# Designed miniproteins, single chains, part 94

Each design is a single chain, and the fold is of that chain. pLDDT is the mean over its residues in the fold that is shown.

## One batch from the design tools (miniprotein)

Design m3473
Fold by ESMFold2-Fast:
Structure m3473 (fold): chain A 86 residues (1-86)
Amino acid sequence: SAEAAEALAPLEAEIAELQRELAEALAEYERTGSEEARRRAVELLERLAELEAEMAEKARALGDERLAAAYERAVEEARRAAEELA
């Protein structure tokens, strides 16, 4: 519903911002090999997983099982990426 979309919008905006910052940190790490950029990317991936988990719980509470499942998958991907990069 439109109301459910409005309720999730602030968290979606935070996730989008973290994804943008993560892309920047990963690009810097690939370009420079910077340990600072690598550590920042790991921190951003861990924070992203936390917000994605919160989104999954809120989506489930609102009855959007498809969105909840998508974010649960995103959590697993973010955690795996953090482990591989650390």
Scores: mean pLDDT 87

Design m3474
Fold by ESMFold2-Fast:
Structure m3474 (fold): chain A 66 residues (1-66)
Amino acid sequence: DPALQQAEGALTAAEIAFKKGDYEKALRYIDRAIELAKQIPDPEKQAELLSRANKLREEVKKKLGL
């Protein structure tokens, strides 16, 4: 599934950006991962990836004082 692999790649890039303190870049990759996750045909895999992306988004917001 290309959408699953691309979404996983985007989420990994977001996690790397987050660890480096590049929160704006992390948010861009999170948004990309969410867009790609919505294209995953397996509903369980889609829900899992959306959950992971949303959790990382909350961590980024906490760092930004949002």
Scores: mean pLDDT 85

Design m3475
Fold by ESMFold2-Fast:
Structure m3475 (fold): chain A 64 residues (1-64)
Amino acid sequence: LTVEDLLIEVKLEQYRDQLKDIPLSVLAKVTAQDLRITFGLSQGPTEKLLAALEKVALTEPKPL
């Protein structure tokens, strides 16, 4: 699973170019403030992306 795949799943493809260079593991650790201020996401997309990241983190505890 890549950051691009996650963005496509939550319909935030418009932010792909801003987030594609960030590893998924790093993105899972960011806060709503980081997404809004550092990466330029608006409030709605930020909330959707954080919800999707929480689901991925809880569903795929793969150390591999």
Scores: mean pLDDT 72

Design m3476
Fold by ESMFold2-Fast:
Order: C-alpha cells, then structure tokens, then sequence
Structure m3476 (fold): chain A 56 residues (1-56)
C-alpha cells in the first residue's frame, strides 16, 4: 500500500542521514559538537529500529 511505500522511502532517507552523521562524527574535532553528533546518531538509530519493526 501507499503507507508501506512511504515508510520504505523514509527508512532509506534515515539510513542515508545516519551515514552522513557518522562521517561527520569521524571528522569532527570539537568535543561539544561530537557529543551533539553522538546524540543525533543515537536518536536516528532508534527511529530506524522503530521503523524497521513496523516494516517487518
């Protein structure tokens, strides 16, 4: 259905964002910005897991 397609596209988008954030974290030297990136990565990984469970 349309809903499943929307969830799949969202999942792809979230995974691409996660890759970008992990690359940013690897290159970041500012400890405060690293903490912000780590928090964003954790929140995004949780959102990805919840969405993958909905698609299973």
Amino acid sequence: GSERRKLILRLIGLKLRLIGLKLDLERETDPEKKKELEKEIEELEKEIRELEEKLA
Scores: mean pLDDT 86

Design m3477
Fold by ESMFold2-Fast:
Structure m3477 (fold): chain A 67 residues (1-67)
Amino acid sequence: MIRFVQNLIDQARAYFAQGRYDDARAMLDEARRMVARGLASGVISAAQAAAYMAEIDALLAQIDAAL
């Protein structure tokens, strides 16, 4: 779970660096869904979920500011 979430965030950063904002946003939306699913199923802790969501939200804010 966590490794897959981090891979999605890293891919989003790569797309953002390339100016591919829609692709970056799609990766972050998928990462958010994976975090929510992991939290709901008990696979990740609330603290882990909060940390990943903070990182995802920060990147989404950067994408929105760049548009």
Scores: mean pLDDT 82

Design m3478
Fold by ESMFold2-Fast:
Structure m3478 (fold): chain A 66 residues (1-66)
Amino acid sequence: MEERLAATSPESRHLARDIAGQLLEAMRRNLKEIREAIEKNEVINGLTLDQLKALEADFERALADA
């Protein structure tokens, strides 16, 4: 339960925040790579341009919601 996690020790809450921050930063780096691949019209690891654009949109929404 999210409420239970929020009630955990301050150290655990800081660690969770740091992990979330690192995940958001990793998503931003991945988004940059996806955008670069789309710009170069390159297929990454069997993904089509439409799939790359869908991933870009998903990452943008995740970052905006954070």
Scores: mean pLDDT 69

Design m3479
Fold by ESMFold2-Fast:
Structure m3479 (fold): chain A 57 residues (1-57)
Amino acid sequence: SADEEQLLAQVDFLARRYGLSPEQTEALRARALELLAAGRPLGVVQQEVAAEIARLA
């Protein structure tokens, strides 16, 4: 879906920007999709992903 594509593109962008490993990036992609599939709003999922990256950086 468009929301999934936008979310994954943002995850990939932030992971590259912060120098995350391929394993960390894949885990964040999986987590983001899981949160979206659970019915959380896109903006909330984006905020959660940004917070997770801040914890890993």
Scores: mean pLDDT 85

Design m3480
Fold by ESMFold2-Fast:
Structure m3480 (fold): chain A 104 residues (1-104)
Amino acid sequence: GLRRELEEALEEMREAGREMIEAAEKGDIEAFKEALERFEEALERVLRLAEELGDREAALEALELALEILKEALKVAPDDLEVILRLIGEILRVIGLRLDLELS
């Protein structure tokens, strides 16, 4: 059912987030980019499933979790401008999505 798919997508997002943080900490820029892309795809899936369920609270909780993961990645990021800018860009995107939901 959609609820189980949402839970699975949330776990995929957590796993991609963990891999992104590990890659950032190791300075593995290519692994970081791959993990960030998987993280973004998993978050998009979570938000689509939450919308299909009409579960605004689940969407807001997922965006809050995404922000926490991205902030942890930024905290351990190497001194690489591309990595830092990609993380800041995704943080700003997630904040925008959260504001859109709060103001709707």
Scores: mean pLDDT 87

Design m3481
Fold by ESMFold2-Fast:
Structure m3481 (fold): chain A 75 residues (1-75)
Amino acid sequence: AEAEARLAALRDGALAHLRAQGASEEALALTERAVDTAREYVRAVAAGDEEKARALEEELRRLEAELRALVAADL
């Protein structure tokens, strides 16, 4: 429960920070997807679903790489 609240706060803070820095709507949407995937990863770990947690960890790494590429292209 607390982990989900912390992830929600991190999402809101990250989105507010990026918006204040003039990040594109595409970068903001991708950041939101990354945080939502992280929340699902925490739930999978808590449930003991090792296969789902592994798949979500790989997805998070892909989303982070995509976000970095998008931000670099906007600069």
Scores: mean pLDDT 75

Design m3482
Fold by ESMFold2-Fast:
Structure m3482 (fold): chain A 56 residues (1-56)
Amino acid sequence: MELMEQTQERFNSLLEDLLRSEEKVPEAQKILEEKAKYENEMQAKRDAALARKASA
């Protein structure tokens, strides 16, 4: 949990910096897409872990 939140905070911080600079908009778009993918994967892992814990 700790590491996951730290990673999300880093993505948010980088995204805000890039979005403030028009010249880096394409890079910000890439970061945004990777952040969305990461969040979806983390949510799936969480759900899987909870299901396994309930089954054990």
Scores: mean pLDDT 70

Design m3483
Fold by ESMFold2-Fast:
Structure m3483 (fold): chain A 100 residues (1-100)
Amino acid sequence: MSLEELRKQTEEALKAVKNAKSVDEMLKILEENPVTRLVAELFKRADGESGLNAESLAVAAAMYAPGALDVFLTLYEKAKKEGVIEGGLDADSGPIKWKK
């Protein structure tokens, strides 16, 4: 798959997740897309002891597409607003973890 095709699929997923009603719906949309599946998997790993950090996010962006970061940031903002995660992307926020 070309980088241009990866970018297009990421952009389509970003549009779909912006219209999602919940974080669970956003994760389902991301899992249905082969390009964005890693973003969903990385976000789910936030439930682990180490959580998710900015370095993991940078690695995902570098490996898949520049647009993968935008999809992840959209998911992060929605999850933060819905109160389903703790921590954040700021140095002082600690690692991102699922609440429950």
Scores: mean pLDDT 63

Design m3484
Fold by ESMFold2-Fast:
Structure m3484 (fold): chain A 74 residues (1-74)
Amino acid sequence: MSVEELVEEMKRFVEEKSKELSEEDRKILYQKLEKAIKGIEEMKKNGVSEEVLLNLAKMEKQELEDFIKKLLEE
């Protein structure tokens, strides 16, 4: 799985889950998604290896999943 594929999965996951959230929570979720994508792009520009970027993207996806779980349960 490529970094681009993981970013697309994160976008899809956020889009699907945002429909179940309030407008305020949706705004926060999209802000977190944008920050994650920006972080990955900045590391790409700095010449970080694809393996490191892939691990970062996996961690960012997990953080978004955990955040959504918190919003839905708490």
Scores: mean pLDDT 80

Design m3485
Fold by ESMFold2-Fast:
Structure m3485 (fold): chain A 73 residues (1-73)
Amino acid sequence: MKKKLEAEILVAMAQMAISVAKLALKRGVAEPEEARAMYERAIRLAEEALKLDPENEEAKRLIEEAEALIKEL
């Protein structure tokens, strides 16, 4: 139970980082380098979640999304 809960928290944090970075970039309040750093942090958080819960589909999706967003920069 504890590992699953920790994975859920990490997934939520990763999703928040992606959402904030996307919004900040769109509004012109963050530079592409800053958005990239936030996406990279989101990938690290999602990877940590997968170490705790290897079957976490949300974490896998967030890694793919963040990688795609970095490629768009």
Scores: mean pLDDT 85

Design m3486
Fold by ESMFold2-Fast:
Structure m3486 (fold): chain A 95 residues (1-95)
Amino acid sequence: LKELIDRILETLEKMKDLTPEQRVAAAREAQAEVSRYLLEHGDTLPEEVRQLLARLIGELGDIALAFENGDKEAADKHVESAIELARELKELLDS
């Protein structure tokens, strides 16, 4: 899980350097990875971690939709929220 969260965080931080098409693809790939992890391992995770992963999945979806709609302000807000969630997850996993 820690390696997954580190990759997601790196992707989010590099989002500004991507084309709009690449941003949508990156957000959807990240959403799919996190969703797959939660489906495969959710039963073994603490409830707090499951809740944060579910929120992260939602934010990643909202990032993709905002970029598809050309709503830069909404996209930037959701990227910021996703980064905060990823950092919270990383802190819990490092504890």
Scores: mean pLDDT 82

Design m3487
Fold by ESMFold2-Fast:
Structure m3487 (fold): chain A 78 residues (1-78)
Amino acid sequence: MTEEEEKLLELMREIGRELQRARDAGVSPETLERLRKRVAEAVNKALEYLDKGDFEKALEIMREALEWARREVERAQA
């Protein structure tokens, strides 16, 4: 794996942790399913950019997905 791939995988692991946190926080099954679908779309898009050599764009997409997941957890806890 390249250093870029390692960085992307770490962001994916962080997103996985946030999805688990959302489940634990009582986010509805419907919201959790939408979260998982959005994350999967973001992952696929990030991998496409990584394949094109656009590492910065791949990281941006993953960071946006992570922030979006965190926002849903915060909303569920409020």
Scores: mean pLDDT 78

Design m3488
Fold by ESMFold2-Fast:
Structure m3488 (fold): chain A 83 residues (1-83)
Amino acid sequence: MLSAREFARLLADRYHELLAAGASAAEIREAMVALLREVVPQISDPAVRARAEALIAEAEATPDPLEAARLLARFLAELLAEV
């Protein structure tokens, strides 16, 4: 089970790795959604889990990769501010 802090750290580490590698918005969306799908069932806080599940659905429904990447970045910033 992942705490909110462990979840935030995992997402932040992956997001920064993608930025450092020069990943495109489409690559960021694909990699971050894949990570979220893998780890969301392990999140111990049901409110954080529900927010992450909603984010996956919204990011997948967003046709513009840049807008999807912005949604992911905003979620990460909000999550990091809470832990």
Scores: mean pLDDT 84

Design m3489
Fold by ESMFold2-Fast:
Structure m3489 (fold): chain A 72 residues (1-72)
Amino acid sequence: SAMNQELAAYLRQLAEAVLKLGKEAGHEELGEKLAELLLRAADALEAGDWEAAEEYAREAQEVLEKLRELIE
């Protein structure tokens, strides 16, 4: 439980950072999508839904790879 709460808090901080970086980089839509997925993963972790958290994290990784490719 404590570990899930700490990880969820980390994902929420990461979502804020990604949203800001995406906007500054001119890729606001991808930044917003990545932030949304990270927030959903955090919510799933706090709810104890590990399978949903893992799926949202996987989708977030795919969006991150696209954003990285565009930014370099």
Scores: mean pLDDT 83

Design m3490
Fold by ESMFold2-Fast:
Formats: sequence, C-alpha cells, structure tokens
Structure m3490 (fold): chain A 58 residues (1-58)
Amino acid sequence: KKEEEIARLKAQYDAALARADPETREVIQRVYEEHLARIEAGEPADVGVDLSDLPLPP
C-alpha cells in the first residue's frame, strides 16, 4: 500500500538522518522533501529509489 511504502521510506530517511553529520543531514532532508513532493504529485513511492541514492559516505 502507498501508506506502507511511505512509512518505510520515512524510516529509511530517519535512520540516515540519525547517523549523519549536520551538513549531510541538510542534504538528506532536501532529498527526502523532494521525494515526498514527487509522491504527493502522483509518483509511486518506491520507483527507482534505493539506499544507495542517499548522500552518505561509502
């Protein structure tokens, strides 16, 4: 369900934010907001998205 996909996505971003430096947190938050905006505009919650797209160091 879309609600479950969004909840899962939020959990992934929350985990990344919890471990990130303040500078990286700003970038992660921007990506998250952009992704949510696209989902609200009618894009699927999980299309083409994975953890490797998050701006975290290797």
Scores: mean pLDDT 67

Design m3491
Fold by ESMFold2-Fast:
Structure m3491 (fold): chain A 95 residues (1-95)
Amino acid sequence: SSEQLLEWAKLALRDARETLAELRRAVESGELPSVEEAIGMVLRAIGAKVEAELVLRKLKERGINDPEAEKLAKEAIRLAEEAIALGMEILRRLP
């Protein structure tokens, strides 16, 4: 259903936002995560991006016009990409 795609977009956005916020807090505080924690956050961000891309693909394939789901999915992709980039940068700084 279109309601399910909207919920998937909301979940992807939440995961992307939370992951990016956690990575930003680590950088700002100087308390970097462990390698395992950083990898986990990158994987979570990749998952959010993939889920949001699936939402956009399913909306298009099914001819569903849901501007809210599309907007949230696009925002989730943007924030997830920022989280992936930041997480990878943190991993490069770890021993």
Scores: mean pLDDT 90

Design m3492
Fold by ESMFold2-Fast:
Structure m3492 (fold): chain A 118 residues (1-118)
Amino acid sequence: MTEEELKERVKKYEEEIKKDPNNADAWYELGRAYLQLGELEKAVEYFKKAADLGNPQAYTLLGAAYLILGKYEEAVKAFEKSLALDPTNSAAHQLLALAYEKLGDEEKAREAYSRIPP
């Protein structure tokens, strides 16, 4: 997706949120657009809002944004929430293992890797 297409998506979902501020999917898509633009703090803000409004996929990308920001403890919590909602989410298991590696918890990282489906 081009930067211009991402900016058009931002504008679209900002208008959807103005019409319905409880639209969890619109907050999630806005977070995704800002994540792709590299606007990590805005992505975190919008994924938190999407998760609070009941979008279950928001926790995985919230954790990913926290990982990129170096907020590894917050990333772990977000991935644990993601896995509580969907324990089969291979991406969340992988990213949780990476977050534990970044925290220096090699045993928990190894355990998380062992839970990734074959």
Scores: mean pLDDT 84

Design m3493
Fold by ESMFold2-Fast:
Formats: C-alpha cells, sequence, structure tokens
Structure m3493 (fold): chain A 77 residues (1-77)
C-alpha cells in the first residue's frame, strides 16, 4: 500500500539520521515491499536500492546483495 510505503520510508529516513543503519535498511526494505504490493515497481526499486545501501553500511552483505538483485529485477531492460 502507498501510504504504508510512505510511512516506512519516513521511519527509515529518521533511523538513518540517527546513524542506525541496520534499522534504516530494514525499514527501506519494508517500504519497498509495501510499494511492490501496491504495484508501484519504480518506488519499490528505489527503496530496495536504499535498503541495499544501508545493509552494506551495517555490514549485512547477504541482505545487501538480495535487495540489489530485487531492485534490478524491477527496472526496465
Amino acid sequence: HMAEGDRLRAEADAAEANGDFKTAGELYQRSGDAYEKAGDRERAAENYLRAFHYYLKAGDVEKAQEYADRAAALQPP
């Protein structure tokens, strides 16, 4: 749902501002999931790329790669 995705993204931005990169990654991932469920593939891809970035900063390379791949799958060829 769009509103859920927007809320989760705002929470992710707040977590990032506090230096909580793990929580930011989790919230950007959940925002991407919400946008994908709502059919907004472009916003889903954007938030998965943010999740990738913050999972890398948190040292979670496995999750970072997962969301990089998911974002790529949602982009046009």
Scores: mean pLDDT 83

Design m3494
Fold by ESMFold2-Fast:
Structure m3494 (fold): chain A 58 residues (1-58)
Amino acid sequence: SEEEEIKRVVREVALKLGYSEEVAEALAEDAIEAGATLEDVKQGLKDSGLEELFEEAL
């Protein structure tokens, strides 16, 4: 499902950025609670110069 992919992408990107697994899981859950889409996640990472990490997580 899209929610599962959003959680996976957000968690993987957070881990690659050096966050702990606990923080990465919290960030993934926050994205779902906020109603974020994959496009929202991609745009947020692009705005931060981290679009390549999004592509690697796909």
Scores: mean pLDDT 81

Design m3495
Fold by ESMFold2-Fast:
Structure m3495 (fold): chain A 87 residues (1-87)
Amino acid sequence: MEKKKIEEGYKKGYEEFKKRIEEEGIDTSDVPFGDGLAGVERAIARLKEEMIKEAEEKLDKPYAEGYIKGVEDAAERLLAELRAAAA
C-alpha cells in the first residue's frame, strides 16, 4: 500500500509542478537571453523549493516522498531542456 501512495504522490507532484509553472506565468516556451534565462531558472528553483517544503509539512510521509520526487524530476527536466536550448 505504501508503494502505491508513493507512485500516486509522484504523479501528482510532477503534474502540479507543471501546472504551477503555467499558472505563475513562467514562460518556458520563449526562453529569454542572458539574464532572462537566469531569472527563469531562479523562478523554477524557488517554486521547486516551495512545493517540496509544503509537501514535507502537509502530506503523509509515503505520499510526500513520491510528491517531492515528482516535483524534483519535473523541475530538473525543465531546467535541463531550457539550458540545452540556451547553450
Scores: mean pLDDT 75

Design m3496
Fold by ESMFold2-Fast:
Structure m3496 (fold): chain A 64 residues (1-64)
Amino acid sequence: MKEKKIKDALVKAGVDEKEAEKIAKEVSKIKDPHEAASKAALLGVKNGMTPQQATQVAKTVLDS
């Protein structure tokens, strides 16, 4: 997984840069793209993303 792409997607969705970096590092350790996408969506929602924003971030993770 491309950690920078995940971080950039989270920041664009309104997650704080420091939290987005932490989430991107955690998610980038996951080898399964579908598990990575689900984790990114879940952590993003916990950090203030809407379900629609979480779906967009999940798609970005799958495309990474």
Scores: mean pLDDT 78

Design m3497
Fold by ESMFold2-Fast:
Structure m3497 (fold): chain A 90 residues (1-90)
Amino acid sequence: EEKIKKVNQIMVDIGNTIIEGKKAGLSKEEIFERVKAKLEEYRKQHPELQKEIDEIFSALEKALREQGLSIDQIATVLAVKFSEIIKKLK
């Protein structure tokens, strides 16, 4: 229950970071550098979520290496990964 609440909070914050970056006119690179910084901060704050955050980080890095993915497509990849993690946690 507590882990699920924390993962949901991270998902919401990451989603808001992407939306706010788009509204501010930031580039794809700038938006996802902010996302990476937030994920690193969450890894430090929540060592109990190391595996979950590492899976999200790996999915993000893989999506960023894919040529031609839009901000919205990368956001979708992250949303799917968060959903998979939440499902595993019940």
Scores: mean pLDDT 85

Design m3498
Fold by ESMFold2-Fast:
Structure m3498 (fold): chain A 79 residues (1-79)
Amino acid sequence: MKEVEEKKEVNKEPAVTTDLSPAAQPRKTVTTTSDLPDETVEEVDGKKVVTYERYVHTAVQEGNKLTVYETKVTVTETY
């Protein structure tokens, strides 16, 4: 059976904060998007280990401010 472990790491520094146009309607919206993972195949103690990292971008709009958080998620599968 394969064992899947997911670990989420959040940057201590907030991602880019952008001021929106004052003409924009104030609202709070959260949007999360993820990039396709880059796979890394490594041999650990004679076992096949497949590791890939995902970058998840979370955009939070509060009033006239848009803050984007970048979160790195590492997934390891052991065979």
Scores: mean pLDDT 58

Design m3499
Fold by ESMFold2-Fast:
Structure m3499 (fold): chain A 111 residues (1-111)
Amino acid sequence: MEVLEEARRRLDEIVDEAAKKAEQVGGPETAKRVGDMLRATADAAIRALEEGQPELALRVINAAKVTAKDWAERLRAAGVPKEVVDELLKIVQEALDEMKRIVTEAAERMA
């Protein structure tokens, strides 16, 4: 219980920080999309851990990394400058890497 509550708090902090960085790069609409994407990923990963499925929690985060790359390609196709797309992808990928670390640590502590 306490391990999952701590992991949830740490994931929420990562989501909020990534959304703030995304707002500085792409504005409030971009920040909302990044925040929504990462929060959905965090919620799904925590649910998987609560259900005793740590492998599923890691799979959710890895799937989000693929989704982030697809999103970046769509932004580029829509005419967003490469430098902006690259910075947004970096923000999202770094957040997902931190989330993966937290989820892995929580899974190990619950085993």
Scores: mean pLDDT 88

Design m3500
Fold by ESMFold2-Fast:
Structure m3500 (fold): chain A 56 residues (1-56)
Amino acid sequence: LSVIERAALHDLGLSEEQLREIKRMIEEGASNREIAERLGLSVRNVSGLVKALELS
């Protein structure tokens, strides 16, 4: 994981395993809302994380 990915995960209290699940869901066409509901996060937090992943 990049420094940016690790920082985002730490701020949200997420594990590296949860990050892999998020990446998989994005590839499968899941919306930010669906990802947020599955992980118990806000849509805003998921959107920020997705942007961090695009930059990494």
Scores: mean pLDDT 75

Design m3501
Fold by ESMFold2-Fast:
Structure m3501 (fold): chain A 56 residues (1-56)
Amino acid sequence: MAEQTGEQARLGALEQGLDEESAERVGEAAKRAAETPDKQERIDLATKETKRELEK
């Protein structure tokens, strides 16, 4: 499931107009969030990371 979550986040970032490198970083953050036992807190952190990448 974590790999699938990361891939979907990466594709979403590409649709937002991020380059492939930035989209890959977003995907990695989402994948890490999905792998933790404290999923809700990690998902929140991944969302903030995505916003940071979009606004860089």
Scores: mean pLDDT 70

Design m3502
Fold by ESMFold2-Fast:
Structure m3502 (fold): chain A 77 residues (1-77)
Amino acid sequence: SEAEERVQALIAHADQLVAEADKAEKNGDYDTAIHYYRAAAFSYEQAARLSTGPLRKAFEDRYEEAKKRAEELQKKK
């Protein structure tokens, strides 16, 4: 369905943002890494809102993980 396609696009986008965050973190660019992790969290949250049941829970877990990574890097600065 179109809704399923939108969810898949949001997840693909969020996964790419996590990859960019990981790259920035490896380069010591914590500000850029924090920005990308927060952006990824937002996309996972949107995917969760468009989902139900176990899929919603999975996307909520990814949201919490990305948010926590951003918070941990913010404390490390």
Scores: mean pLDDT 88

Design m3503
Fold by ESMFold2-Fast:
Structure m3503 (fold): chain A 68 residues (1-68)
Amino acid sequence: MLEKGIEALKAGDYDTAIKYFEEAIKADPENRWKYLFYLAVAYMKKGEFEKADELLAQGQADYVAQTG
């Protein structure tokens, strides 16, 4: 899922990228922080900056919780 999401992002298919990253969160919730950062990038590329900022904040919180 992550690889397919990144490939869709590179292709400019941001909606497909978002779908794959959401599927990645469901399949691998342990790495949710990573997928949230990729989701934020996809939303930034769509021009949804407020949504991207929200996702980055959540990803950062998850990352800090895992690393100490």
Scores: mean pLDDT 80

Design m3504
Fold by ESMFold2-Fast:
Structure m3504 (fold): chain A 104 residues (1-104)
Amino acid sequence: SAFELVMQGKYEEAVELLKQEDLSDPETKALLALALARTGKIDEALELLEELKDSTDPSTFGYIKLAMEELAKSGDPKALKFLEEASKSKNPVVAKMAKEALKK
């Protein structure tokens, strides 16, 4: 499964499988965002995280948090700008995750 590929660190293979799955499922979308972030596909990861910023599905939170942490570690200016904007979100879970990803 794509989840097993992510757990094994096979992020590129996970991306290819997940792109063929139902991305209307928030968990699948969040897992894809994480895999994209870990493969350095920052722009694609940011597109999915923008769609997930209003997520209330607990199955997404772990993947969103890890994806935000990877984006912060990348130092990419677009990623850092997204995290700064997300830290001001009215969604308290998303705001907290973004703030935690940005702290050093």
Scores: mean pLDDT 84

Design m3505
Fold by ESMFold2-Fast:
Structure m3505 (fold): chain A 56 residues (1-56)
Amino acid sequence: SHAAEVAGRAAGQEAAALGLSPEEAGRLGKDAAITVGGDEADAERAARLASELVAR
């Protein structure tokens, strides 16, 4: 869903600003996607998006 994607990107940007690891960013992205009503697939995508943002 669009909301889950936005949540994943926001979590990734916040994690990068805080100096968190890609693994920590992925956890934040997953949690954020679930919080906005995303399903398991949305959560997994959000985790990947957040991790990728920090890894760069």
Scores: mean pLDDT 81

Design m3506
Fold by ESMFold2-Fast:
Structure m3506 (fold): chain A 68 residues (1-68)
Amino acid sequence: MEKVTIRVTTSRLGTLWQARAEILDENGNLIDVVVGYGETEEEAIRRAIEKAKERAAEKGLEVVSVEV
């Protein structure tokens, strides 16, 4: 199973938070990106990680770390 890291970055869009979760291979190459939104930074991060894990599972990828 191919090993991936999920890397999350956040930004504020007015009153809404956006969390961008990048799915990266062992060499740091971008495989996919998912975005979560929330009223708080913590909610946006949680939703982005949930979506990224779902996307990784769909692609048969093993998530070995999550970086926020």
Scores: mean pLDDT 86

Design m3507
Fold by ESMFold2-Fast:
Structure m3507 (fold): chain A 68 residues (1-68)
Amino acid sequence: LLEEIAEFIQQVVPGASREQALTAARIVVENRDKSIEEIAALIQRETGMSPEQATLAARAGVAALETL
């Protein structure tokens, strides 16, 4: 699950490392009840991604989680 979400995030977010994608995937799974904006803020804080990258990661991660 986490690895599948991380792989999708890494494909969608330009320049994201595997470590950043895995951290983002974990944040999405742990915070699935929160808004995209809240998830993106957490991703930005923990990974150092730009606001645009963090928002893309949050949207991608939530979409992947909904299909799994």
Scores: mean pLDDT 81

Design m3508
Fold by ESMFold2-Fast:
Structure m3508 (fold): chain A 64 residues (1-64)
Amino acid sequence: MDELIERARKLLKETEELLKKEPNFRLQNARSTFQEAIDLLEVHKDVETAKELLKRGEELLKES
């Protein structure tokens, strides 16, 4: 679980850096998705849903 939280935080940071260069709706959606994944892991301990959100966010980053 700690590895997933670290991964989600890294992806969130990368997304925020990309948003500074080129603000677009997909990157904003990816940022929100990674934030939700972090909240699910830290507060709700919902690993299954967090993994699905991480995949979604990573796909949004690739499509940007």
Scores: mean pLDDT 78

Design m3509
Fold by ESMFold2-Fast:
Order: C-alpha cells, then sequence, then structure tokens
Structure m3509 (fold): chain A 75 residues (1-75)
C-alpha cells in the first residue's frame, strides 16, 4: 500500500504519517508539494509511479478522470 511504497523510497516514518493525514484530509497543496519532492529523487521506479497514482486517485479524483486519456497514450 502507499505506506510500504514510501518506505521503499526512503521516506521517514514521520513524513509518511504526515502524508497519510494529508491524503485523509484531501490537502491537495501538501500532496502536490510531496510529489514535487519525490520527483527530485534519483530512483524513480515503479514505487514512485504507484505513489503518484494512489495520491491522484484519493486526492485528485476529478483530475484522474480527465487524465484517463493520458494513461491511454502510455500503451
Amino acid sequence: MLEEWLRELGVSEEEIEEILEAVKNKDTKKVAEFLNRLADLPEVGAALEEVARYLAEKVFAEQVAIGREAARALA
């Protein structure tokens, strides 16, 4: 789940709890800031993609519906 992916990316337990709370509260600004920090990491494998998708589904539901066409372009 999200928590395990964040641990794989080297995020601290304190930061993980902060992000989980931001997701529960749908704090789009805090979630966006977190995603920007993740983008600066040298390792951007499958874990980052799963985190971004999970956060988008939970916090940016309206934007995810629009972004369905973008996912089609990756096929």
Scores: mean pLDDT 65

